# Ledger of designs, part 50: designed miniproteins, single chains

Each design is a single chain, and the fold is of that chain. pLDDT is the mean over its residues in the fold that is shown.

## One batch from the design tools (miniprotein)

Design m1659
Fold by ESMFold2-Fast:
Structure m1659 (fold): chain A 160 residues (1-160)
Amino acid sequence: GPTSLVEKLLKAAENPESLTDEEKEELIEELRAALPAQVKLLDSPDPKLVEAALYNLGNSIDALSKIDPEKTAELILPYLPELIPKLVELLKSENSDIQKNAAYTLGSIANLAIENEDLKKALEPYLPEIIPPLVELTKSENSEVAGNAAYALGSLSKLT
């Protein structure tokens, strides 16, 4: 069957230097096309669709950050005002899979922001609302939730 965008991105991220500029641009454009629908799915009443959208967003951002960090940051930047408040609310979900993937997605964005001044500046006003729920999630009995929250906090600490 056809490879999903996330599967393509994960494979490409294993050896980003083997990619041509044209192949990198194609992967960026595939994420650009997918972003509006994935962001909208975060508002879904179906927790499985929210979980899948978070998984796709977090892994796509992480993978593309290894392939083309500058263009990935440019792509995500206009979505921050919509994405960050939604991700913060999803950290407070009673569903541990949603908490886990929301923490991972915030961690991927924060990690991308470390070497990107525009993304760092845009993310800075949200730090007071991001940090407290991530600190609480580090106390989770679910090791994946706690681990992803710790990863996100580690990336955020490099912004300050």
Scores: mean pLDDT 88

Design m1660
Fold by ESMFold2-Fast:
Structure m1660 (fold): chain A 62 residues (1-62)
Amino acid sequence: SKKEARVLNRLGEVAYSLGDYDGAISNFNEAAVIYSDLGDHEGEFLSRMRAVDARRAKKAAN
């Protein structure tokens, strides 16, 4: 549901702030899938962008 997608985005934000980039990527990607299934294109796009940011941060941290 949309509530699960929102919770996953919040968990991804928390993981990101703690430097857990793998956890952030996982949670944001799961949120994007749920938003996609619901036809929420804005939610999907924003969740995918957050996953991209987390992936870049992971590569920069190495």
Scores: mean pLDDT 86

Design m1661
Fold by ESMFold2-Fast:
Structure m1661 (fold): chain A 70 residues (1-70)
Amino acid sequence: MEENIKKAREYLEKAIEALKNGKVDEAQSYLQKAADYIPDIKTARENLGPLFDEVLAAYDKYEKEQKEKE
């Protein structure tokens, strides 16, 4: 379990970094990989809850800004 959490965290961090660099496709790929390493919602909530909130906020903000700009 703990190793899966580490992998999920790594992918979530990569997703956030991809979003900061404007690479939304890569970010979405990393989010999907992170989800695959989280078989248990309770564990995800305890260890990754704040990161999930950050990823969702960054993703939503990025999509809105890009669509409004273009």
Scores: mean pLDDT 68

Design m1662
Fold by ESMFold2-Fast:
Structure m1662 (fold): chain A 80 residues (1-80)
Amino acid sequence: MKPLSPTEDKILKAIAENGALSAAEIAELTGLSQSTATRHLNELVKKGLVKKKKNPKTGTTYYYLSEKGILYAVKKKEEE
């Protein structure tokens, strides 16, 4: 797997610290535009580090860490 960019690391950390977040919430927490956050989130989903689920009542898509994403976030916190 290709290493994560600093932006993708920021997104994973935000999700790890806050739990399931929308792209708009991630953009606010990371200082990214919503479109940039959504693009990086889609790449993280492709890498298997993040999962997404649409709330059928609100239409909002939430992003949360996979098991692999949790392990990566823990490793990153230890500055590996």
Scores: mean pLDDT 78

Design m1663
Fold by ESMFold2-Fast:
Structure m1663 (fold): chain A 159 residues (1-159)
Amino acid sequence: SLKPDYNKTYNLSGLVRKLLEAAAAGDEDEVRTLLENGADVNAQDSVHGFTPLHIAAASGHKEVVEVLLKYGADVNATTTGKFAGYTPLHLAAYGAFARDPSKVIEVVEVLLKHGADVNAQDNEGNTPLHLAANNKSLPDDLKKQIVEVLLKHGADVNA
């Protein structure tokens, strides 16, 4: 009896690509389906080292972030290349990649509740707090809310 040939239905590069695309789209059902079919939750793109969690967090997709964390996504995964050392929390706190930046506040809270390092430093020494506070593209009220959440979770203003 022939076992199901998953390589005919899913190639590994195709699964990685579909998972990253679904995370970017905020497609919770497609993310679940891909993970249930053996997609690597911690898969990285070949250029910048973005994981599905980095992309979902940057885009403000809270429900996808929660699914990825449930399936064992590394909450403190770091990027490589030009954006080396960025965690999902860095990208959420930066907030400028979300179509609706107000959605990133809930993502910041979810990541911190799941053990995100609030004081993680990128390769330039910037913490999530530094990226939130210095972002000129966010509305001031939203920037203040992100800063307040980070400070409540122990962000060090001197880090």
Scores: mean pLDDT 84

Design m1664
Fold by ESMFold2-Fast:
Structure m1664 (fold): chain A 70 residues (1-70)
Amino acid sequence: EEEAFRELDKDGDGVISAEELKAFLESLGYKPTDEEIEELIKEVDKDGDGVLDFEEFKELLKKIGLESIL
């Protein structure tokens, strides 16, 4: 279930950026705006650093109903 996170983490730093999240959702056929991506990140980003770790990424996928992709 960590496979999707590893595919998105291009730099291997253990976090997902807003750009990587947007590209992921676009690869699934969604067309989110930059504002929608920012709002989704803000909802799960407890540290306020603008990036998602694996736990925050899973929480985001559950929130948008894509948990089955993991």
Scores: mean pLDDT 70

Design m1665
Fold by ESMFold2-Fast:
Structure m1665 (fold): chain A 83 residues (1-83)
Amino acid sequence: AASGAAVARVEPAGPNAIRITNGSLEDVDVEVFVDGKLVARGTIPAGGSLVVEGLPPGKHRVTVRARNAAGETVAEADLELPP
């Protein structure tokens, strides 16, 4: 679930994809890890999102490290992607 203090929210975006949403009022730099492996990095604009595609189906631990001018936040999610 998204919180007012969380910079990034993670959710499934299809059978092989996840969406990372920046709920802050500032652009944020993110590093996306799936099962401990860095799979994507980039800048998500305020209120924007990033879709990471090409993920295998099944259970995954997703960690998003988000950095802005105030520091870093970490969002974690256990997701199950359909086949």
Scores: mean pLDDT 76

Design m1666
Fold by ESMFold2-Fast:
Structure m1666 (fold): chain A 56 residues (1-56)
Amino acid sequence: MKEEALKALEEAIKAVQENDSPEARTLLGEAGRALDSGDYEKAIELMKKAIEVAKK
């Protein structure tokens, strides 16, 4: 879970930086908080959503 969460975080950060979506940035922030809290499942979900929104 933690390793998967870190990989998802890396991809989400790249997608958000490349596409500059405010909505995706908000989701990335929420994912970061979940990761900090140890909720890796929630963090991965939010990061995947951030990537999808950024790529839209």
Scores: mean pLDDT 78

Design m1667
Fold by ESMFold2-Fast:
Structure m1667 (fold): chain A 62 residues (1-62)
Amino acid sequence: GDILAVAVKDFTAPHPAMLSFKKGDRLVVSELNEELGLAKATSETTGETGWVGTSLLEIVSE
């Protein structure tokens, strides 16, 4: 199943392939690239999908 994560701070994406979010937003992680420190996630707040730095996420289990 998808991994749930919470944004630890506000982030404005500098690139269209990346995801913008606010602190406390819930994100559904569909792909994880641990070597690059990147995750592909969908914001539950906006419905947008993009790449996000894993250091900006707190992983939570359902």
Scores: mean pLDDT 80

Design m1668
Fold by ESMFold2-Fast:
Structure m1668 (fold): chain A 139 residues (1-139)
Amino acid sequence: SPLDEELLKAAREGDVERVKELIEQGADINATDEEGRTPLHLAAENGHVEVVKLLLERGAQPVPDKDGRTALHLAARNGHLEVVKLLLQDPRVKAGAVDKEGLTPYELALRNGHLDIVRLLSTSIPPGVDTSSDTKIKR
């Protein structure tokens, strides 16, 4: 809807008051663009801490986009430490989730030199949580 498109734009731009207004007018907080990105994805990708906090408080769902990337992947890739901290407080956020390239938020942060995020993610999730049990432990 036009309200959903405006919400996606306001989240991308970090316009907190416009995001509040659009949600109150009945915009879908979990609306998606053509890439499957929600307002939470767009706010997190752009480091808009106050918008991310508002969206999480209003029940926004941390879901993957069409590339398998969550809001946590995008925040970690782009170096948005405070957004990463907020997302990790939500128990629905899977810090070890892989995108379609097999990359975790930790690996995206590491590749982009965001060492504070690397450190945070290494202490906030178990390393190597995968569906495979125990095929390559080298002591």
Scores: mean pLDDT 86

Design m1669
Fold by ESMFold2-Fast:
Structure m1669 (fold): chain A 69 residues (1-69)
Amino acid sequence: TEEQIAEFKRAFSLFDKDGDGTISTQELVTVMTSLGQNPTEEEINEMDIDGNGTIDFPEFLTMMARKMT
């Protein structure tokens, strides 16, 4: 569980080039795919609650938890 969080943080950080703790929805698809998940565009759009095209790390963790359950 903590090891999974560390792995997710490492994967997220590879795409968080600005170091502000957010990634784009396109980068989110790539991260999730690299972790063995296959998100659809509809799922990504639904998870982008603010509609700003970015996802922060806590939101990313919530999505990964939902996908693994």
Scores: mean pLDDT 71

Design m1670
Fold by ESMFold2-Fast:
Structure m1670 (fold): chain A 72 residues (1-72)
Amino acid sequence: ALSAEERAALRAAYAELDRDGDGRIPALMLPGVLRELGLAWSREEAAALVAAADTDGDGYIDEAEFERLLAT
């Protein structure tokens, strides 16, 4: 599970990536953010999490999907 500090950093990154303010980010950006934060996830693990978070298959992660990702 992610620490409170890691979750706060991810939320800050989400807000920065959500420049349009529509409450969602491109799913393809998430693996890069996770690596930049120094989380010990492989590229394959990050890709699997993105696929699990993008339940709609629309290529975007909405706020509810992102919160579920943080709860993992």
Scores: mean pLDDT 67

Design m1671
Fold by ESMFold2-Fast:
Structure m1671 (fold): chain A 65 residues (1-65)
Amino acid sequence: GPKALARATEDFTAKTSEELSFKKGELLELEEEPTNSNPLVKAKSLETGKEGYVPASYVEVLSVT
């Protein structure tokens, strides 16, 4: 599916090594546009370059490619 640019709406602390921690306002590249049926999406931080799963409810989609 198309990738998406998103912004974190809240701080998130990873609970597992597969998840990505981020701060409110951080820009993230999502591997796919999040849907209400998928609670986790793989993301890359544009600030740190780190990758991991993030809860879709903690991010706001800005654009899709």
Scores: mean pLDDT 79

Design m1672
Fold by ESMFold2-Fast:
Structure m1672 (fold): chain A 152 residues (1-152)
Amino acid sequence: SEAEKLIEEAKKLEKEGKLKEAAELYNEAGNLYFKEGDLLTARVHYNKALELDPNNALAWANLGLVLFKQGYYEEAEKYFKKALELDPNNALAWANLGLLLHKQGKYEEAREYYEKALELDPNNKLAWANLGKLLEDQGKLEEAKEYFEKAK
């Protein structure tokens, strides 16, 4: 499979001492398993990426997303915050922190984080939809309509 090829290349780079490059390939392999719905195998490869390069902001954000999907919201928040400490331009981490805050009823902070994610990635349809839903949950129904149109 494509993931197995990435893992084979990552192991070769690891043996050569190219740990940061190996970590990037383990993170990409994790992404392929995540797309297939194999959250456990995705988590194994994201953890391997972080073992080799603890400064890999994408791997922190991706592992946070796995934890979020598994219902470990407090742990997911810590991992998204770690990703943002390493790379404040990580749109995925901003959007998912916004979603966590929205679930907690912290609407003002959630809005700020969704807006930051959209500033970094304006094509994020899920962030547009979530921001619309947040405005709807605040009773701002007319404003919410504009954001739902951008999510289409």
Scores: mean pLDDT 88

Design m1673
Fold by ESMFold2-Fast:
Structure m1673 (fold): chain A 58 residues (1-58)
Amino acid sequence: SEVIELVAMHDFGLSEEELEKIKEMLETESEEEVIEWLKREFGLSDEEARGLVDALKK
């Protein structure tokens, strides 16, 4: 998971603090709400946002 987190930071410009926020949102919000938030805030595609969420859930 560390390798995936580093790739997400490099490829999507996410900070460690933003990754921790996404993990917290995945505990309190639905996956679909987090995916839509990622698409809006970071301009990710649906495929990219879903891939990131799936990777962070493991």
Scores: mean pLDDT 73

Design m1674
Fold by ESMFold2-Fast:
Structure m1674 (fold): chain A 90 residues (1-90)
Amino acid sequence: PLLEAARLGDLERVRELLAAGADVNERDEYGATPLHLAARAGHLEVVRLLLEAGADVNAKDKYGMTPLDLAEIAGHEEVVELLLAAGAVP
C-alpha cells in the first residue's frame, strides 16, 4: 500500500498510511523504498513527506541505485534539488 501510494503520488494516502504505522523504509522485491518510487516518478510533495517521516535518503535498491540516481535518470530537477538538500550523496 505505501509503495503503491508513493509511486502514484497519492499524497493523502501516503500521509494516512504513515499515520497508521506503515514502514517508511519498506522495500519491494527489487529493494526499492517508497522514496525510490516517488523520486523516480517526480512526486515532489510525496518525496518531501517521506523525508519528513524519516525515509533513508541514501537507501540503495538491488541494483545499487539511490532515490537521487532515479530522480536524475528521470530528469526530475526539483526532486534532485530536494534530495541533495536532505543529505543525498552525489
Scores: mean pLDDT 91

Design m1675
Fold by ESMFold2-Fast:
Structure m1675 (fold): chain A 100 residues (1-100)
Amino acid sequence: SEKLKELAELLQELHLLYQEIVDDRLNGEPNEEILKKYRPKLEELIERLGELDPEAAEVARRNVKRLEELLRNNASVEELIEEVYKGEEELQKVYEKLKE
């Protein structure tokens, strides 16, 4: 119960960072500046996730890596949103598995 609560809080923080990344991109911030700003924050959250659940951390790490690749390759905002949505679905599945 407590572990699930802490995990849910970290997943919510990750969701908010993903929203901030999309918002910064929509507001015209360069992909390179977005990467510099958010990479350390994302890495810190993944480390904290790993202390609670290594599987959740690994899923988040893969999602962040794909997101970073899209930003480096000047992907459209639509592709970025789709990847964020996909990543959130994968993390939700991990959370649901731990709930049961």
Scores: mean pLDDT 83

Design m1676
Fold by ESMFold2-Fast:
Structure m1676 (fold): chain A 107 residues (1-107)
Amino acid sequence: MELEEKAKEAAEKAKEAAEKAKEAAKEGNAKEALEAAEEALEAAEEALEAAKKAGTKEAAEAAAEAAKAALEAAMAALKAAETLEEILRAIGLALRAIGLLLDAESL
């Protein structure tokens, strides 16, 4: 279904953003890692919305996968964070990603 495809596309986008966040974190670039983590979270939110509308197990699994990628991206940003503002921003992204994962697993 079109909505299931949308959930899968959003999950791939979340994974790509998570890889970008991990690379930026590895280079010590907290700002770029945080920006990539925000992209991953936005993609995970899109995947969850699509999964809720699709009502399929495959779409729910894609949304959970996207949320896990967003969490990994937030954790990478947290490792690169050097200021209190960056640390709090990364923690906020991680908590939101956990919320999306719990919501996706409840579908």
Scores: mean pLDDT 87

Design m1677
Fold by ESMFold2-Fast:
Structure m1677 (fold): chain A 83 residues (1-83)
Amino acid sequence: SLNEKAIEAVREGKHEELLKLVLQGADVNELLVVAAELGDAETVTTLLGFGADPNNPEAIEAARAAGHEEVLEALERAGADLS
Protein backbone atom coordinates (compact mmCIF):
# COMPACT_ATOMS: atom_id res chain seq x y z
CA SER A 1 0.00 0.00 0.00
CA LEU A 2 0.98 3.68 -0.20
CA ASN A 3 1.44 3.91 3.58
CA GLU A 4 3.55 0.72 3.69
CA LYS A 5 5.89 2.18 1.02
CA ALA A 6 6.10 5.49 2.93
CA ILE A 7 6.93 3.70 6.23
CA GLU A 8 9.74 1.81 4.43
CA ALA A 9 11.02 5.13 3.01
CA VAL A 10 11.19 6.58 6.56
CA ARG A 11 12.97 3.46 7.91
CA GLU A 12 15.50 3.48 5.04
CA GLY A 13 16.15 7.27 5.10
CA LYS A 14 14.83 7.73 1.53
CA HIS A 15 13.78 11.37 1.94
CA GLU A 16 13.05 12.06 -1.78
CA GLU A 17 10.84 8.94 -2.08
CA LEU A 18 9.11 9.82 1.22
CA LEU A 19 8.23 13.31 -0.10
CA LYS A 20 6.75 11.80 -3.29
CA LEU A 21 4.62 9.38 -1.24
CA VAL A 22 3.42 12.15 1.14
CA LEU A 23 2.37 14.22 -1.90
CA GLN A 24 0.45 11.15 -3.16
CA GLY A 25 -1.53 11.07 0.13
CA ALA A 26 0.44 8.89 2.56
CA ASP A 27 -0.71 9.24 6.20
CA VAL A 28 1.66 11.81 7.75
CA ASN A 29 0.46 10.97 11.29
CA GLU A 30 1.39 7.28 10.90
CA LEU A 31 4.77 8.33 9.43
CA LEU A 32 5.37 10.76 12.34
CA VAL A 33 5.24 7.83 14.82
CA VAL A 34 7.84 5.86 12.81
CA ALA A 35 10.16 8.89 12.44
CA ALA A 36 9.86 9.68 16.18
CA GLU A 37 10.67 6.04 17.07
CA LEU A 38 13.83 6.24 14.90
CA GLY A 39 14.93 9.62 16.33
CA ASP A 40 14.85 11.21 12.86
CA ALA A 41 14.22 14.84 13.86
CA GLU A 42 14.65 16.09 10.26
CA THR A 43 11.89 13.77 8.97
CA VAL A 44 9.71 14.67 12.00
CA THR A 45 10.07 18.39 11.13
CA THR A 46 9.21 17.69 7.47
CA LEU A 47 6.09 15.68 8.39
CA LEU A 48 4.94 18.40 10.82
CA GLY A 49 5.30 20.85 7.91
CA PHE A 50 2.90 18.62 5.92
CA GLY A 51 0.30 18.80 8.73
CA ALA A 52 1.15 15.91 11.06
CA ASP A 53 -0.30 16.33 14.57
CA PRO A 54 2.49 17.37 17.01
CA ASN A 55 0.26 16.15 19.89
CA ASN A 56 0.18 12.59 18.50
CA PRO A 57 0.49 10.57 21.77
CA GLU A 58 2.17 7.56 20.07
CA ALA A 59 4.89 9.79 18.54
CA ILE A 60 5.52 11.59 21.86
CA GLU A 61 5.68 8.26 23.75
CA ALA A 62 8.06 6.71 21.18
CA ALA A 63 10.45 9.68 21.36
CA ARG A 64 10.36 9.76 25.19
CA ALA A 65 10.92 6.00 25.55
CA ALA A 66 14.01 6.15 23.30
CA GLY A 67 15.32 9.48 24.70
CA HIS A 68 15.16 11.31 21.36
CA GLU A 69 15.39 14.87 22.74
CA GLU A 70 15.71 16.55 19.29
CA VAL A 71 12.42 14.91 18.20
CA LEU A 72 10.69 16.07 21.40
CA GLU A 73 12.02 19.62 20.80
CA ALA A 74 10.70 19.54 17.20
CA LEU A 75 7.26 18.40 18.42
CA GLU A 76 7.19 21.12 21.13
CA ARG A 77 8.15 23.87 18.63
CA ALA A 78 5.24 22.69 16.41
CA GLY A 79 2.76 22.98 19.32
CA ALA A 80 3.01 19.77 21.37
CA ASP A 81 2.11 20.08 25.06
CA LEU A 82 4.89 18.14 26.80
CA SER A 83 4.19 19.55 30.30
Scores: mean pLDDT 87

Design m1678
Fold by ESMFold2-Fast:
Structure m1678 (fold): chain A 151 residues (1-151)
Amino acid sequence: MKIILLLGTTGSGKTTLGRRLSEETGLPLVETDGTSAEAAAQARELLAAGGGIIDVGGTANPLAALKGIIDKTLLDPNLPLLDRAKIDAAILARLFEEFPDVEVIWLMGDIDRYDEETLEEVRRIFEQNLPPDANYRLIPVSGRTGEGLDE
């Protein structure tokens, strides 16, 4: 079963990447904010069907989205990048324990606002909190230029 989980800050280009991956792989795309019963049901059907792409809204809980459950706990969209990275890394550590074959793509939006030291600290947070064999990618993207979306 191939499941690709798309995560990142609001405006990071997740929708654009999700649509491209769906077109290139033929896998169905489900967009979820973590609160929609319909989106949760679609994510469950995707898991049962043996694979797909789940685009997790920037304030949604990624583990709840992958499990196809409704999570009304929304993350603050104004969280500092490092605080968001720590929260997401902790949730993803639990996700990889339950779903080790899931691929996670985490988009760091608005990289033009952050220096390389801050971006490197995000990478360290993920490396320290996730299993060493976890299948994840950290992609820094500029909302202004779309830099980092070329795959």
Scores: mean pLDDT 64

Design m1679
Fold by ESMFold2-Fast:
Structure m1679 (fold): chain A 58 residues (1-58)
Amino acid sequence: MELARAVRDFEDPSGAFLSFRKGELLEVLEELGPDFWLVRSLETGRVGLVPKRYLELV
């Protein structure tokens, strides 16, 4: 299982991306292009697309 940690809070008012909080652990499910990952939040179980630049691999 590939884990990533959020390096900052991220809120997307459009709903196109998954919102997350700094320090949140996310499971990386798929890499979608050069700048985005499909992830699952370990806290909420929600799945969504996120900009990978706001995440660090654990």
Scores: mean pLDDT 81

Design m1680
Fold by ESMFold2-Fast:
Structure m1680 (fold): chain A 59 residues (1-59)
Amino acid sequence: MELYRATEDFEALLPTELSIKKGDILEVLKYVNDDFVYAKSLKTGEEGYVPVSVLEKIE
């Protein structure tokens, strides 16, 4: 399982994007491109696209 931590808050602008808060742990399910991953929030169980720039890899 690839675990990432949110380094800052991100608020979704599109219904396909995932809103996250700084410190949230996400499982990255798929690398989409250089700008976005498709990830699942371990806090809420919700899935969506998240900018790579707001994430750091922990596992």
Scores: mean pLDDT 84

Design m1681
Fold by ESMFold2-Fast:
Structure m1681 (fold): chain A 60 residues (1-60)
Amino acid sequence: GPMLAIAKYDYTAKTPEELSFKKGDRLLILKVVNKSVWEAKNLNTGKTGLIPSRFVEVVS
């Protein structure tokens, strides 16, 4: 099934392809690009982009 994750820290996008988020935001993981970079939708803002995987915790 789709992976749900919670942001552990605030993140500010460094490029237009990246997604900004706040600690506690719910992120739906759409694609694992590699171990360090995932594509996600921020369920709190509705925006989509690339995120650093180490900033989020997957909810089992």
Scores: mean pLDDT 88

Design m1682
Fold by ESMFold2-Fast:
Structure m1682 (fold): chain A 89 residues (1-89)
Amino acid sequence: MTELHKAAEAGDAEKVKELIEQGADLGYQDENGRTPLHLAAEAGHLEVVKLLDLPGFRDDQGKSPLDLALEAGHEEIAKYLEEKGAKRI
């Protein structure tokens, strides 16, 4: 789990912007195959989801950030990700 993963899960949009400016890898998968976008979507942090903007990766359970947002009840985030081309399983 990277510092970007932790900032995304916490909803710290300012820290996420700082890490992106420092060249943080937005597509880095943690020990569960999750990207920072997976964690932001699951936690309900729409502003962070908009900053990360990397749909399409699936975790070790085959779940996308869209799937995690839907399971957590974050319909606004799910709609945003679908507009960006993410698809439901």
Scores: mean pLDDT 77

Design m1683
Fold by ESMFold2-Fast:
Structure m1683 (fold): chain A 73 residues (1-73)
Amino acid sequence: MWSSLSNNEKLVLLALSRAPEPLTVSELAERTGLSQSTVSRALNSLESKGLVEKEVVDGVTRYRATEAGKALV
């Protein structure tokens, strides 16, 4: 449930849900104002909950919100 997410997880998920393209950790850090380490921790938690998916494109790791993740925002 949305209410069970931390504020950092909510910020990261919201940023991903509003993005037209998958985002890197550094892009998420810039958009949310969080450190890259904080973003990585939030992404790991969101991925374990099935709300975010990790993709490797051109050797770069990117993240996107799943349909379940988008439904929460």
Scores: mean pLDDT 82

Design m1684
Fold by ESMFold2-Fast:
Structure m1684 (fold): chain A 106 residues (1-106)
Amino acid sequence: MDDLFELAEAGKWNKLVRLAQIDERVSDKLAFVETMSTDFVDLSRVPPENLNLALFAAARGGNLELVEQLLALGADPRAVFDGKTALDLAREAGHEEVAEVLERAE
């Protein structure tokens, strides 16, 4: 019974990602988003400035379908968050198919 789901559904991904670094419960919600299908995440409500943060979450979680949809919406595969790209996060997590898609997008 957490307002954290409402943040993800409202496209407040920037705030959700920042909170995940502070609160373990938010990390669980971020992991949920990382495993979601595109049908359940309303990508039309993700603000353009938050597409890159959503791409980092999807890459870390290995959600290939979400990664492809975010790239199609204009997410920057070269964007850096905390010194790492989405490609770096996918490789560190062992998501080789996601890493290949991100490498081809560059």
Scores: mean pLDDT 62

Design m1685
Fold by ESMFold2-Fast:
Structure m1685 (fold): chain A 64 residues (1-64)
Amino acid sequence: MPVTRPATPEERKAAEEYAKSLGYELLDAVIVEDEDGTRYIAAVVRKKDGSEVVLRIPLEELLA
């Protein structure tokens, strides 16, 4: 069963800057840890056309 936790201020800021670099607005961000111990940030973003998508970014890549 995957475990979710709140993003830290640093993780959320990194997700916000990443979304902004793509021209998106960050709506929400959570860290997902799956059963294999792999961690991802799930970032809900809004595009300029109003559509919402979830970006899944490995935590290691986001913080690198």
Scores: mean pLDDT 78

Design m1686
Fold by ESMFold2-Fast:
Structure m1686 (fold): chain A 71 residues (1-71)
Amino acid sequence: MLTFEFYDLERKFLGTITAESLLEALNEFVNKYKLKPGDQFILRDQEGREYLVTILDIKDGKVASYTRERL
């Protein structure tokens, strides 16, 4: 299991998700916050690495494509 912390673009803490993969964590986050294509947020992994994530496409409540840029 991997643990991810999610923040908005103002660095406000939104929550922690534990999942088997980043994609599963993104799927849970997208459904919880009703995200749409074009939405962006900050992701922090267990090693403290931060990423700007942009959701590009969502199909049937699952992230079909996204970008991840290291901060």
Scores: mean pLDDT 88

Design m1687
Fold by ESMFold2-Fast:
Structure m1687 (fold): chain A 89 residues (1-89)
Amino acid sequence: GAQDNAIQKAKELLDQLKDALSTGDDSAALNALLELAKLALKYPDNTAVLDLVEEAISLVESVPNPSFALQVAQGLVQIALALTKLTSK
């Protein structure tokens, strides 16, 4: 169903983020983070999706010298996660 498809999409985006971070592809990393933020906002009650988004934030936090753009994107994803707590029923 839509919830299971969202979890699968979040897993794919997390894998894309891991690859982008390993290759230093900031554009790909930013895209993966923004798409994960959108998934969290669309499925605020899906704890599996939210857990994968939190894992993405932790991956960026583990980067020793993150670009300014990557730091900003991480902040936006954290804000999106916080907003899910306000929009959940």
Scores: mean pLDDT 84

Design m1688
Fold by ESMFold2-Fast:
Structure m1688 (fold): chain A 86 residues (1-86)
Amino acid sequence: SEATLRRMAEIFRELFFPHLSLDEVLARVRAADVDGDGKLSRAEFARLLGLPEFVVDELFDRLDKDGDGYISLEELEAYMRELKQK
């Protein structure tokens, strides 16, 4: 949904793109092609960050808590909660 993509964009902006506008990050999330399910594969996540897959490998594995090979909004929100505890 649009609400899911927007919330993902807000979290990605806070974590990785504080120098970009929300609209710019939202465009990157849409361009990553979430197959309409609101999930990002490792390759899509790497493209969204503008980095090679091998650079994001450990971060992706940390975010992908259910091990399904995709990052969901729920996993991003869980990661944000962990960061705010420190």
Scores: mean pLDDT 77

Design m1689
Fold by ESMFold2-Fast:
Structure m1689 (fold): chain A 60 residues (1-60)
Amino acid sequence: SDLNRRLLEAARAGQVDEMRLLVENGADVNAQDRDGKTAFQIALDNGHLEAAEFLKRVVV
């Protein structure tokens, strides 16, 4: 879905506030990109620790 794609993009950019809004609107935190990476893994790979910590604490 568009929400899932936007969540993965926001995680890559470390945009925590955008990620929060996307999750609140129904983005799947377990959605994977073409390489099988979740938003959490993408945030970690890009050094966005606050974004990764946010995703770790989200209720799925």
Scores: mean pLDDT 83

Design m1690
Fold by ESMFold2-Fast:
Structure m1690 (fold): chain A 61 residues (1-61)
Amino acid sequence: SIIAKALKDYTAVLPNELSIKKGDLLEIKKIVNDDWVYAKNLKTGEEGYVPTSYVEIVGEV
C-alpha cells in the first residue's frame, strides 16, 4: 500500500471528501488525477477524496 502523511488540515466540503489533520497517516487507495487522491485516514478509518497538495507520499508497506 502507498502511505502518505497529511501536510496540513483539510475539512471535507462534499460528502465523498475526507477530513484530515496535519500529521495523520493515510493509505492512498487510488490516484484519481493530479489534483485528487482517494485515501483512507488510518487514525479515523474514514475514506474519501483529498487534494493531492495536502498530502506527501512517505513510502510503501
Scores: mean pLDDT 86

Design m1691
Fold by ESMFold2-Fast:
Order: C-alpha cells, then structure tokens, then sequence
Structure m1691 (fold): chain A 54 residues (1-54)
C-alpha cells in the first residue's frame, strides 16, 4: 500500500532530489505528476507523491 503526500516545490528542488527524499524513483514521481515538466519545475507547484508504507 501507499500513502498520498502533497509536497510544495521549494526553490532549488529538482524532481530527482524530491524523489530521493520520499524514497521513490524519479520515474515514479514523474508518472504520478504527468503535467509537470522536469526541465521547468516551478517553486510553489504542488506535487502528488505516493510513498510506500510498511
């Protein structure tokens, strides 16, 4: 199972750094947020992140 977390992008964040913080792959994060452009990640964007829970 997974838990849904909403995360607001901070200045200097990348999809890779955010994915690493939540213990998921960058590919998983991109798949969950298909409208987000990795080359134009804007501060203030709210991401939907499904994180594995044990």
Amino acid sequence: STKLVKYTVQPGDTLSSIAKRFGISTSTLRRQNPYVNPGRLQEGTVLNISVPVS
Scores: mean pLDDT 78

Design m1692
Fold by ESMFold2-Fast:
Structure m1692 (fold): chain A 73 residues (1-73)
Amino acid sequence: MRKIEKPSEAVNEADKDGRTPLELALENGHEEIAEVLRPLSSIYSTKVLDKESPLLKAARAGDLDAVIEILEA
């Protein structure tokens, strides 16, 4: 069985302002991305990043295909 090692970690990474990919998707009205991220997001373990991650960028831009590809990588 194939397992992806780090998909859940990326969804719990926040930008310098403390915004997670889920929060960025919701703030920008990308509900489909928010629905994909919601079951993977943990409110108990948020890691703030010094730089914007690819997932944070994709969530802000509304690129659902990029979000799915990053989560599958």
Scores: mean pLDDT 69

